# Designed miniproteins, single chains, continued (4): the designs that were tried, part 25

Each design is a single chain, and the fold is of that chain. pLDDT is the mean over its residues in the fold that is shown.

## One batch from the design tools (miniprotein)

Design m12845
Fold by ESMFold2-Fast:
Structure m12845 (fold): chain A 83 residues (1-83)
Amino acid sequence: SEEEEKRRKYRLAIFYAWSNPELALEYIKEAFGEEAGKMMKEAIELAQKEKDPFKQLSILQVALNMIRQNKSEEEIKKKLEAL
């Protein structure tokens, strides 16, 4: 089903978020749309600029969780800017 495909792509995005962030981004775009992809891209760029590996992981996990919860672009952006 389309819902099962969406869940599968989300799990793949989680798996690849650290090792292949560009692939994770494509899975998020396919599962949640272009605006979610834009927010995931911003989270990846923030994580890549961060020197603390635990904070890098936190940025990616917060973005992924908020996208899964169907939070707005504005809510995700505000949360990432506060990290």
Scores: mean pLDDT 83

Design m12846
Fold by ESMFold2-Fast:
Structure m12846 (fold): chain A 65 residues (1-65)
Amino acid sequence: MAEIEARLDELVAKGRDALARGDFEAFHQYLAQGVEAINASKDLALRQRGVAELAALIEGARAQR
């Protein structure tokens, strides 16, 4: 469980960094990897948290346009 949490946190951080650089290709790749990490988890609370964090990243990207 902790390994999947750390991986999700890393992907969210890298997604935010890519978005700040305007690298939408890398941003979408990190988003896809985050979805896969969430789907690999059997922990409902981790899945809900991950979905919320990825949704916030997408909303941030939309607000920049």
Scores: mean pLDDT 75

Design m12847
Fold by ESMFold2-Fast:
Structure m12847 (fold): chain A 92 residues (1-92)
Amino acid sequence: LALELARAYLLRLARDLGLPEEFLERIRAARNDAELVELYLALIREAQRRAGIEPAPEEELRAGIEAQLARLRALPEERLRQLLADLRAMEA
């Protein structure tokens, strides 16, 4: 559930940024947290590049993403299900 929610959120962000279908397919194919962290990092860097923002150090961005995933995994299953349902409803 936490992995599914994180994947759904990343897909929405990637679509909002107009990233290519190949990138969206990589998000859909991600099977573990490590793969999602790398994809999230790539997405943040692309967003920063488009906005002309000086990128934060990779280690800081990676630590922030990992902390978010850890917080997500600490949530009760009922909360994760509700968040996933809310996110999917916003895409419909």
Scores: mean pLDDT 76

Design m12848
Fold by ESMFold2-Fast:
Order: C-alpha cells, then sequence, then structure tokens
Structure m12848 (fold): chain A 109 residues (1-109)
C-alpha cells in the first residue's frame, strides 16, 4: 500500500521592483521512510512590495508512515539576475500525516 504526503512551500517575497522568482519545493524522506523524493518548481513574476507565492510538491511512500519517520521540506528561491536562498525544515511525522507546510521569507532588490 502507498501513502501520499504533500509539502506546501509558502514564500513571502519583499521586492523593490517587479522581478521574476523561481521557487523549488523538494520533499526528501529519511532512508527508513522508504519514500520517493519529489521536487516541484515554478516561476512567478512578483509585484513591488510584499507578495506571497505557493508551491506544492507531492511524494509517495511505499509503506504507511510510522512515528519516528522524518521528512524534510526544502524551499529554494532564485531571483532572476540575483540572489539564491534556501531553507530546509525537518518534520517528525506520524501515520496520520498528510500535509506539511513550511514558510520562507525572502527580500529582493
Amino acid sequence: MQQTLTGRAIVKVKADKPVKVKVRARLEFSARAQGTPATAEKEFEVKPGEDTIEVEVTGTFSRTLQAGDRVALTIGVEVEGGKKASKSTVFDVTPDTQELTAEFEVEVK
């Protein structure tokens, strides 16, 4: 039986001007979790000021999640012609875990 887990990456971008931003969400499983690593990537045009963008990534486990399994949700942000930043959040999961949410704030000029 397979279990599906969704990672939700929420990126809050503060920009002085309109910029293109590439956001990558990567869901990585511990070796004991026996899941398929998953990656999702999207490009966004961010307006001046504060904008919030979201990317979802879905991974599949070959077995039911157990207490003590760990999953990392990594958010990578690349600004066109500029900065790269990343944040990784590690979650302790249970058999009832279906969704993980991580937030990352980035300032660009």
Scores: mean pLDDT 77

Design m12849
Fold by ESMFold2-Fast:
Structure m12849 (fold): chain A 78 residues (1-78)
Amino acid sequence: DELLEAARRAIDALAEVPELANTGKQARLSLENLKENPILAAESVVTTGAVAARRAGNKDTLERMLQLGKEIERIKKS
């Protein structure tokens, strides 16, 4: 369940940023709906968060999403 833990960390990072709080809420719903496929759930959450952070111009949150994406890829190959 390291994949789901990484996805939850991404959601928490989005939720702490006011302009991305709605994206965090949507990502949480996606995680609940896709939890039967942890890889798809984690990748979906991080991709959605990265796209939203880029659009908002929030470089710090974008970097956090990209690092979590790399962590997800590492876990998938473990």
Scores: mean pLDDT 80

Design m12850
Fold by ESMFold2-Fast:
Structure m12850 (fold): chain A 87 residues (1-87)
Amino acid sequence: DDGNANVAHAEHVAAEKSTESKAEGYLAGAKVAGDNAVASSDPEVRARNLELAERLAEEAEKIDEEVGKKAREYVDKARAEADAKLA
């Protein structure tokens, strides 16, 4: 399922970046999940990717407040774009 593959890709990006900088890894993963949510026409895939993006942004904030803020801003933008696409 392409939707499941998109979520797995976001998690993989977060894990890879976490080797060098854990906060940056979570930020990168949150961006990928947010982008997947905006690109998705499936409400379940969209919701799952937005949920993942929020969780990754929260993990970034726990490590680095500034990186977490960037992740939150990106997720908020992605959520707004996904919501606009539903209208």
Scores: mean pLDDT 76

Design m12851
Fold by ESMFold2-Fast:
Structure m12851 (fold): chain A 80 residues (1-80)
Amino acid sequence: STVSERLDAIYATLNEISSQVSTARQLGVALSDGTRDALEERLRQAEDELDLLRQSSELSTEQYVAARLDVIGSREDLRA
């Protein structure tokens, strides 16, 4: 896979998390423990992939910082 494809896959995961959290929040319902745990595991996998992309030096500093901030945002949303 290209760096662009791998980064797109990371953002697809973050967008899925954001969508589920936002929908639950707007409906005033809590995510089930099972759903939250599954999303936390996917977030961890996305974070690991992002760190691997950074270690390979194929990811720009701007792309890495932006994605890292988005990962942090998704984690805070899941913990709220």
Scores: mean pLDDT 85

Design m12852
Fold by ESMFold2-Fast:
Structure m12852 (fold): chain A 74 residues (1-74)
Amino acid sequence: MERRSRGRRGRDEDGRPLYEGEGYVRKGDEWGRVRVVLAEDGTVLRLESEGDSLDTLTEAARLAAEALRRVRAG
């Protein structure tokens, strides 16, 4: 099973802080990817998901949330 997660700090077009979390999971022929963008206050600005199974999408979402929690904690 392959799992990848990334958290990043950035800014929007107005220079306001934002946080991005990405999760990717591959299990055999199944895969899932989830990307979440949060405003500084934790408001969800974007949520994108793509993949071919509910299990890999669920795990990718979990990894994205964990990456966001880490990058927001500093």
Scores: mean pLDDT 81

Design m12853
Fold by ESMFold2-Fast:
Structure m12853 (fold): chain A 95 residues (1-95)
Amino acid sequence: MVSDREILAGVVDIAAGVLNAVKPKESPEAQKELDEAVTALHRLSDALIAGDDEAARQSVQELRKHAERLKELGNEDAAKIVETVADQVEALLAS
């Protein structure tokens, strides 16, 4: 049976896939920020599977910074996806 951490890691991987799918249609500045957000999402997924709560918290903080930058670049939908993932991981780590 899948653990809550494995389910959430799967959700994080889906979010990374969505950001990668929209990336080719964006400006070079937004593409760079999306690439960095995807990298942070992959690190977060790895940390969740490994049970590394410190690495997971660090990745959440990185994701929040990328979400803020994506909003500044006009990528509101991508920013909302990143913020939602960060919020859900933070809730898991608080339980």
Scores: mean pLDDT 84

Design m12854
Fold by ESMFold2-Fast:
Structure m12854 (fold): chain A 67 residues (1-67)
Amino acid sequence: SENLKKIRELVFEEASLTTQIMLLLMEKKIAEKEGDESLAREYEERMEELQRESDRVSQQLNSLLSS
């Protein structure tokens, strides 16, 4: 069904976003350890943008699963 196809696409997108956030978190921790506060802040801001996108994807997925 159309909904099932869309659910699969959203699941893959959520998995991709989660992986990207985890990698950025690791890079942020390295920057913090090296004392690069500017770089750590850039990673934090990128993580916040990806988290907002992840929240949007999760809301769409929950809406489809609740139908």
Scores: mean pLDDT 88

Design m12855
Fold by ESMFold2-Fast:
Structure m12855 (fold): chain A 80 residues (1-80)
Amino acid sequence: MKEYSLEELEEYLKKKGKKVLSGEDLAELFGIAKHVAEMAVESIAKKYGVKPYLSLSVVRKLLEEEGAEKLTAELLLSYL
């Protein structure tokens, strides 16, 4: 699957015992190369002034700014 809602991402994090999404997590979720996912995470994190991890709060802000309901591989890659 190439798209995830905030609720689906929260469930993924609960299953993994995590509170933030790393580039490795996004590479797993979207089937993209780890280094590409890490670059996208770093770019988004820099935009929001946070460390290179995406909390659900950061993902929510990203989706609100982009007018999107779900996080997609296309949206992530647009930040490269």
Scores: mean pLDDT 86

Design m12856
Fold by ESMFold2-Fast:
Structure m12856 (fold): chain A 80 residues (1-80)
Amino acid sequence: HSSELSTLKQKIDELEKRLNELAKRAAKLNNDDAIDLVQEASGQLTSARKALDSGDLELAKQHIKKAEELIKKAEEELKK
């Protein structure tokens, strides 16, 4: 469905923006744990976009969820 596809694309764009901000912070602080989490989250968002391109909405949602979890972990690491 085009509406759901659009919503998922917007979610990925939002998470990519948030992730880019976290990546800059992790690099500035030389926090290796946060850098690793950011890289893994980036991979999940790339996989989510590929799933959307192939029409696999459920797979895209799974990758988005994993990316959100990794982003939250990176944010927690950067609070230290």
Scores: mean pLDDT 86

Design m12857
Fold by ESMFold2-Fast:
Structure m12857 (fold): chain A 83 residues (1-83)
Amino acid sequence: DIALEIQTAYLKGDYEKVLSLLPQLEELIAANPNPSPLLLSAAALYLDDKYQEKLKEKVPTFDWEKLLQEREELQKRLQELKN
């Protein structure tokens, strides 16, 4: 599962691996008209804010504060790699 692979790489601090897997994540979310909460949470964290609304609709009890905190930390890390 690509979402689990990305999360595992992120937890290990392997941000180059995270970046290499983002195109596959984007392809999977675009091809799926009814994505799982796991796939939506990965897309919301790693790709685009538009996926946050879809995740909130599917899982109203989701911890949004934690997701936003993780996204802020991830964005700082990935910015250093995009040079």
Scores: mean pLDDT 69

Design m12858
Fold by ESMFold2-Fast:
Structure m12858 (fold): chain A 83 residues (1-83)
Amino acid sequence: EELVKKARELLRELQKLYEDYKAGKISPEEAVKRAQEILDKLQELYEEALKNGVSEEVLNEIARYLMVAQAALLHLQKELEKS
């Protein structure tokens, strides 16, 4: 329950980061750095969830957020290369 709440908060942070980046409020370098930090935290939560034997539903939710964060990071890295 607590792990899912943290994962949902990280997903909201990622969404806001992407919106701020598109609005020109943060640099591509800063966006990549923050997206990596969010991905790292989501990976840590997934490992913790596995060790704690949480439900498959919870694991699948966190895994979906990991995929979203990985896709966002790859896109931001590609944008940085074009800069």
Scores: mean pLDDT 84

Design m12859
Fold by ESMFold2-Fast:
Structure m12859 (fold): chain A 99 residues (1-99)
Amino acid sequence: SPEFELLLRAIISVLRDMVRLAEAEGLDTSELRELIKKLEDPSLSPEEKLKVAEEALRIAREIVARLLAESTDPELKATAEHLLAALEEATRRLRELVE
């Protein structure tokens, strides 16, 4: 689906932004990086990529929620809030696409 491919590219972009933020804060991103690698794998089926995207978005939301809870930096909080909104929107759009 062209709609799925465009959404997948948007998801990968937000996940990469999340990895950069998490790594800057000293968090382990190894699981999220592995899931991004799977999303970029041309040998995976669309159905498998859907499952991987759902899991990656779940993990990224957990990481950003932790950053929001633990950070005292207003700029980091603002960036994390924007990323959380983007992750929630991507999750909603992905669910709508498969219903």
Scores: mean pLDDT 85

Design m12860
Fold by ESMFold2-Fast:
Structure m12860 (fold): chain A 84 residues (1-84)
Amino acid sequence: MEEEERRKLEEGRRFVEEKGEEARRISEEMREESLETINKKIMEIVEEVKKFGEKSPHEREIVGMAVGKGSEVMGEAYKEIKEL
């Protein structure tokens, strides 16, 4: 049971990381767009991860990771846009 729960949490972490990389790619492709548009797309990805977390006994942990990852990607996008 403990090992199975660990595997499910690991699956959640991997999903958050995969979606985080997708969000970074989208942000890079949308470099010419406004921060508002990038934020909207990143929040849509965070929402997708939250819905995935709802199916897990580790919903709270997965949601926390999703929000943290979304903030990280937004911080990276902000730094790139603020180059001036």
Scores: mean pLDDT 72

Design m12861
Fold by ESMFold2-Fast:
Structure m12861 (fold): chain A 76 residues (1-76)
Amino acid sequence: SVEQELGRLLKELDDIFLNERHDPEKVEVAQEALTVIGKLSADGRDEEALELGRQVLERLSANDIEGARAVVDRAR
């Protein structure tokens, strides 16, 4: 379900905060993404929240911090 996928994705973004604390730029983008995802989910826009989180996670996993930031900024 969308709820289960969103929960898994939020955990993966939280794991960036926990496991990559030594990279402040990645942590900042992950935190900004979590804020926007939270707003989208609160508005019932779970599919958009999932897409945003997935794209941000993919970019951060590839060390594409600028790409991740651009995705978050476009979703605001």
Scores: mean pLDDT 79

Design m12862
Fold by ESMFold2-Fast:
Structure m12862 (fold): chain A 64 residues (1-64)
Amino acid sequence: SELDVVQSQIDEVRKQINELSDQLMQALENGAPKEELDKLREELQSLYARLKALERQKAELEAS
């Protein structure tokens, strides 16, 4: 179903968020340059925005 497709996309984005969050934690622990930390934070913000959009799409499909 379309719901199953959206759920798979949500699961993939959540996986990417977890992996990138781990990368950010390691970069912070290793004293990475501000530019690298800023890039990782921007990528995380982008993924959270995608997750929010997918969750809205899922809610609309469940309401239909």
Scores: mean pLDDT 89

Design m12863
Fold by ESMFold2-Fast:
Structure m12863 (fold): chain A 100 residues (1-100)
Amino acid sequence: MSPEEKLRKLLEEVVELVRKNAPLEEIQKKLKEVIDFAVENNVPLEKFKKIVEEVLKKMSDEELKKLREALEELAANNELSDKEKEVLNAMATVIDDLLE
């Protein structure tokens, strides 16, 4: 599986967790896996944003707001590296753009 295909699969798992109304902590854990994967595999930020947009575009505004809340709490409750913060902020920006 390519890094791009693995990243898409992880993001699809995040979407499924949100849709099944999983606990916020479980969504945060999966989001951390997405962020760590992107950092460890040196995924270019532009490519990461494109993949995130393509996967998350199918989500409702309510689902996107819940995902944005999980991302905010992950940032608040975890000591993140500068690279992890950059990836998290990139994902947050895509969600905010999809919410208009």
Scores: mean pLDDT 85

Design m12864
Fold by ESMFold2-Fast:
Structure m12864 (fold): chain A 107 residues (1-107)
Amino acid sequence: MIELPEEFKETMEELEKELEEIYEKWKAGEITAEEAAEEVKKLFSKVVSEEEAELLGKLFLYTLKFLETKDKEYAKEAAEYLAKLYTLLGATEAAEAALKKFLESLK
């Protein structure tokens, strides 16, 4: 397996902090789910492809919409975007497993 450089580790820690900040702003009602998704897309566009950043933004959007509405159709959409992201990474078996686990975690 590939050893991750120290710089990548620091970048991931910074991304986690910014994701948490975006989530807390949404949770406080300071931004909409759509605005939060756009911030996530912009954040990840610095480290992943434009296509991957778009999928991450959509995953975040539908996850937040599910948390707001409790409508399982949004949970399904979020899980499908997660599966598409894993497929782009060449991890088709992991995509199927992640989809199942994500849907179970949302209850």
Scores: mean pLDDT 73

Design m12865
Fold by ESMFold2-Fast:
Structure m12865 (fold): chain A 119 residues (1-119)
Amino acid sequence: SLKVSYEVKKEKIKDAVHGERDAIVVTLTVEENGKKTTITLYLTGRPGFEDVEVVDVKIEVKDSGNKSVTLTVRLRTADGKEVTVTFTLDKNGVISIEISGAKTPEDAPVRVGIDVETE
């Protein structure tokens, strides 16, 4: 069976170019057949949108047919704009990330960093 858990925290991260900044850190753990995959998402505001808060976090697990895990994080920037980050991990281990209202990641008010570890 597929086991899924997640954790959300706000922490300061160090960037060599921009120094210390606040980030929303989402850690998603997916375990199946003794194999554990940990995915860490680092959500930071762009210049002018640095103060971001978490409004809502939703997780959807499909444990039949084409198995998938979808994590949806809804954020609000300091200027009151709402941004949704949708992360999907499919049965083949393929990761996709979508940011609401942005045609490219560069146009989004929120930047996403990702780290993946498998044991």
Scores: mean pLDDT 73

Design m12866
Fold by ESMFold2-Fast:
Structure m12866 (fold): chain A 100 residues (1-100)
Amino acid sequence: SKLEKARELLKKIVEFLKEKGYEEEAEKLEKLFEEAVKALEEGDVDKAIELAQELKLLFIDTLDKMIEEKKISDEEFEELKKLFDELMNSLQEVIDEKRK
């Protein structure tokens, strides 16, 4: 399913962040994602959209921090952003299906 795909993509992102020493940010991303999934399961689409936006902002802030601290290469940045964009697309498709 699209949520299973999103969860697997999140797992890869979280593992990468933990390996780079961003364990707190990784745990916050997991929490926001699971809260968004719960909101979708409960039919609270508006809350899921809000949580998805919080997830995106936290991810961008984490990437900016990794760049500033020189913990990520340009290639790693592009790969991580691609994984996250695919995750957000999968989550958005579930949101769109719940809105129909």
Scores: mean pLDDT 86

Design m12867
Fold by ESMFold2-Fast:
Structure m12867 (fold): chain A 75 residues (1-75)
Amino acid sequence: EAEALLEEAFEAERNGDLSRALALYEEVLRHHGAQLSPEQRARAYYNLGLLYYVAGREEEARRYFELAKELDPSL
């Protein structure tokens, strides 16, 4: 379930397991993206951007932030 995977990703991030958090967010978008509303996808892209930024992967972070803004311009 997409919501459970998103919560697991958040827990992994809080525990400092950035690799686990990245993998879980990517899995949600890749395999459960059709189950997400545009708002939920925007939040998932934004969170991926934050995780990539923290991981030092600036180019990937920018890409996900742009995707989030495309779905929700207020971001």
Scores: mean pLDDT 79

Design m12868
Fold by ESMFold2-Fast:
Structure m12868 (fold): chain A 99 residues (1-99)
Amino acid sequence: MLRKELAERVLRMGEEMGKMVGSDDVLPIAREAAEKLLTEDLSPEEMVKLVNKAAFEMADTAVSKEKDTKKKNEIVAMGVGLSIEAVALALEEEGKIPA
């Protein structure tokens, strides 16, 4: 379940960031990360690292194409949020917090 949930969240973030900045450069980063999550034999910790890398790369790409400071701040907040969600979902999967 964790792999599919993380892949879906990464893809949604890529779609939303791409729409916000009007660029096709963000979604391919999300698609590559989602494919690796679904096809590679990753531990929960490795999945978190992959999602964090994708979140950073998507946010960096989107921010580079945006001129509005409020939208830049929203993009950064979205990236940070995805990273927090990935950690929480991994801890839930490992049974360290309630599902």
Scores: mean pLDDT 85

Design m12869
Fold by ESMFold2-Fast:
Structure m12869 (fold): chain A 80 residues (1-80)
Amino acid sequence: MSLQDNYQLGLQTLQQLGNQHPDAIQRGLDIYNDTIRRDGLSGGLRGVGRGTQYVTDQVSDDDGGLFGRSLVSLLNYMRG
């Protein structure tokens, strides 16, 4: 398994989530852009993490539970 494969899967998951929860994705992007503005490019990776966490929380709270659980499962799989 390559890091690139995991990255591509993450991007596809975010695109799918954007179609289901566009408001949550837009807010996640705002968090990402704010982090880039504050911390530069190296902060962008942390911004992606925070934005993804925010989107996951919103999706879970809205009972959009399939994508929220899929994101948690994907992140847990990548971690362990």
Scores: mean pLDDT 56

Design m12870
Fold by ESMFold2-Fast:
Structure m12870 (fold): chain A 70 residues (1-70)
Amino acid sequence: GAATREAVAAGKAGDLAKVESIVEEMRKKGVPLTEIAKAVEAATVSAIQAGKLDLAKQLRKLLEEIRKEL
C-alpha cells in the first residue's frame, strides 16, 4: 500500500525518522502488526540496496521490536 511505498522511499533516502513516523501513523490507524513489519522489512531491503548500511541495522532493530509484539 501507500505506507509501504513511503517506507521504501525513506529507506532508500536514509531517513530513519521518516520510517519511524510511518510506523507511528500505521499504529494510530490500527494497521495489523504483520503489515507494519512488512513495511519496515521493505524499508530495510531498500536501505541495503541504497548502501545505507547503518540505517539498515537500525531498521533491523526496529523490526525485531515489532516482531516481539506478535
Scores: mean pLDDT 85

Design m12871
Fold by ESMFold2-Fast:
Structure m12871 (fold): chain A 83 residues (1-83)
Amino acid sequence: SVTTEVKDTPEGTLITERIELPDGSVVETALIKKKDGTYLPASEESREATKELNPPEYITEDGASIPSKQGYIWLGGLPLPEG
C-alpha cells in the first residue's frame, strides 16, 4: 500500500510517500518539487526516484529503458500540480 502526503514548505512542495511492504516493514520516501518542476531528494531512499523524475531524456534504442516518465516513480499517482 502507498500513502501520499503533500505539504507546503519554503523550498517547495514536500511530497512524502509511505510504502508498506508485505513483510510489514515501512519505507518512506520524500521529495521536494520546486516551482521549475525539478525534484529534490529529501532522503537517501528518494535518490533513485529523483533520477527517474529528472532524466535528461530516456531513449529506448536498445529496446529497454526503465527511467521512464516525468512524475512516474510511485504506484497510485501523485497529486502533483504541473507548472
Scores: mean pLDDT 58

Design m12872
Fold by ESMFold2-Fast:
Structure m12872 (fold): chain A 67 residues (1-67)
Amino acid sequence: SAAEAIARAREAARAGDGVAAGEAMRELYQQGVITEDEAIALASLAAAGDAEAALRRLDEVKRRQGL
């Protein structure tokens, strides 16, 4: 579900696991939860180690999904 995919993305971002974060962002994009531009931006933040910025953006995605 979108909620489960977002939860996985948040955990990966919090853990600082760039590979897991990239996988989670791709899953969100493939499920139509985020746009391609959002997936690229989130993956870039995760690669930079900016967990706080990535988590804030994922919280916006969660709100947009009504979760």
Scores: mean pLDDT 80

Design m12873
Fold by ESMFold2-Fast:
Structure m12873 (fold): chain A 87 residues (1-87)
Amino acid sequence: LPEEIIKLFERVKQKLSSRGAEILEEVFKKVKELVEKGVDPEEIRRTAMEYARELVRKDPSLSEEEKLEILIAVQELLDEIERYLKE
C-alpha cells in the first residue's frame, strides 16, 4: 500500500481509543492480506466492513459512540484504498 494510505491509517488511529485503535489495526491487517491476494476492490470493502462490524458488535467494552467512530474510521480508510486500487 502507498505511504499516503499508511499515513491516513496512522492519523485515524490517533483519534480512536486504545481498543478502537486495536480494532482498526486488525481490520487494516485483513485489508492488506486481501489486497496482496488480488481480491476485487468491492469484495475487499464488503469483507472488511463485515469484519469490522463483527469486531465492534462482539466487544462489550465499547460504547455505541466508540463503535460508530471505529466504523467511520474503517470506512474512510476503505474509501482511500478503493480509490488507489481503481486507478
Scores: mean pLDDT 84

Design m12874
Fold by ESMFold2-Fast:
Structure m12874 (fold): chain A 87 residues (1-87)
Amino acid sequence: DEIKKGEAAVQQAKEDLDAAKKQSDQLNDQAKQLSQQASKSTDLKQALRLIGQSIRKMGDGVGLYLSAKKKYDDKLQQYKELKEKLK
């Protein structure tokens, strides 16, 4: 049943999006910790390295969330198109 398969795909993509959001939040928390360590450092080179790691963690989190959201949006659109074809 194509409709049931479409519903299952949307539900799976929603669960994947929720998981990606949680992982993104964890990466943002790690980035905040690295930024705090940088602010406490008396060594400029160490501070810059920690800031670089913080930026990378934030970028990873954003990328993960946006990728999962795009997949969810794509599956939701495919499901809507499938329902229209069956009218």
Scores: mean pLDDT 85

Design m12875
Fold by ESMFold2-Fast:
Structure m12875 (fold): chain A 89 residues (1-89)
Amino acid sequence: AGAPLTDEARRDILGNVEKAAEAAKKAGQKEVGDRFLEETRRFLDENPDATTDEAARAVIRAGEGLTSPEAVKYVVAAALNLVGHGIPE
């Protein structure tokens, strides 16, 4: 099972999601990228006790509309950092 999110993990999630949104904008998916970023921010704000597994599922679900390979890479990086390798420091 996932661990509770640290402030550091929350910042790293948002960093990767922001990079995904920027990549989406460059690929012509600004609206999808903006929605992904806002849905992720909302999840983190509404779920202060969220686990890493819950956060990873939320990130994957919010990113479902992204089709740009560059944007998708950042979604995958955010999810893998949460459930596979933790947040790299």
Scores: mean pLDDT 77

Design m12876
Fold by ESMFold2-Fast:
Structure m12876 (fold): chain A 72 residues (1-72)
Amino acid sequence: MAPKPTTAADVEATRAQLEKILALIEKAKEEGDKFSEEVYRSLGLMLASVALTHSEDPRTRALAREAIAKLA
């Protein structure tokens, strides 16, 4: 069954979390830290997958899919 509706604040919180992880991956790439890059990439994929599983809201799902596309 569909959960409660997603608010704009919930969407922005999800966006902020994913952007933080993407920024950490970019920093790791810039520094040549392959280990940290792999760890952050795995964490980002996990969080995006959880967002897709938990939400029926198209905005949250779009953010998660975009993050997966950037991380894959």
Scores: mean pLDDT 75

Design m12877
Fold by ESMFold2-Fast:
Structure m12877 (fold): chain A 80 residues (1-80)
Amino acid sequence: ELEERLAQLDAAIAAQEARVATLPPAEKARGLALLAALRATNREIIRLLAEGKEAEAQALADAFLAAHEAELKALVAALQ
C-alpha cells in the first residue's frame, strides 16, 4: 500500500512536470523546483500516514502550504 501510494504520487507529479515543461525557462525552473519540493513533502506525508502518525502528517502538510502558498498560486496561474 505504501509503495502503491508513492507510485501514484510519482505519476501525478510526472503529469504536472510535463505541463510545467511547456512554460518559459524561468517559470519552468521555478515550477520544477516547487514540484520537486511538493513531491518530497508528499512522500514524507505518505510515510507518516503509513506509520499511523496522522497528526504529524497533517502538521507537515499545513506547514508546506503556509510556506509555499504564493509559489503554488503563481504556478497554478502559469499553468492555466
Scores: mean pLDDT 81

Design m12878
Fold by ESMFold2-Fast:
Structure m12878 (fold): chain A 95 residues (1-95)
Amino acid sequence: HMEELERKVAELLRKYAEAFTKKNYDEAIKAGRELVEVLREMAKKATPEQQKEILRDIERVLRDLIEDAKKAGNTELAEQAQKELDRVREEIKKL
């Protein structure tokens, strides 16, 4: 249900912010990755206009994940997140 997904987004954003503030980058990365997955599920159920806005939210989360991965010293994850970010940007252009 969409309302349940919206609640999960709010909870994951809070977990992400808390982990980041504590400089627990591994937990921040985990929360951010889960957030991207939930946003992807919301996009599948959304109108085209809503999909574009959700993809922009995913873009923002992926930019933050790249920075967090670099701070955690996880270069492989930063590269994976960059590839996903490039893919999301192409998806936005097609909408």
Scores: mean pLDDT 82

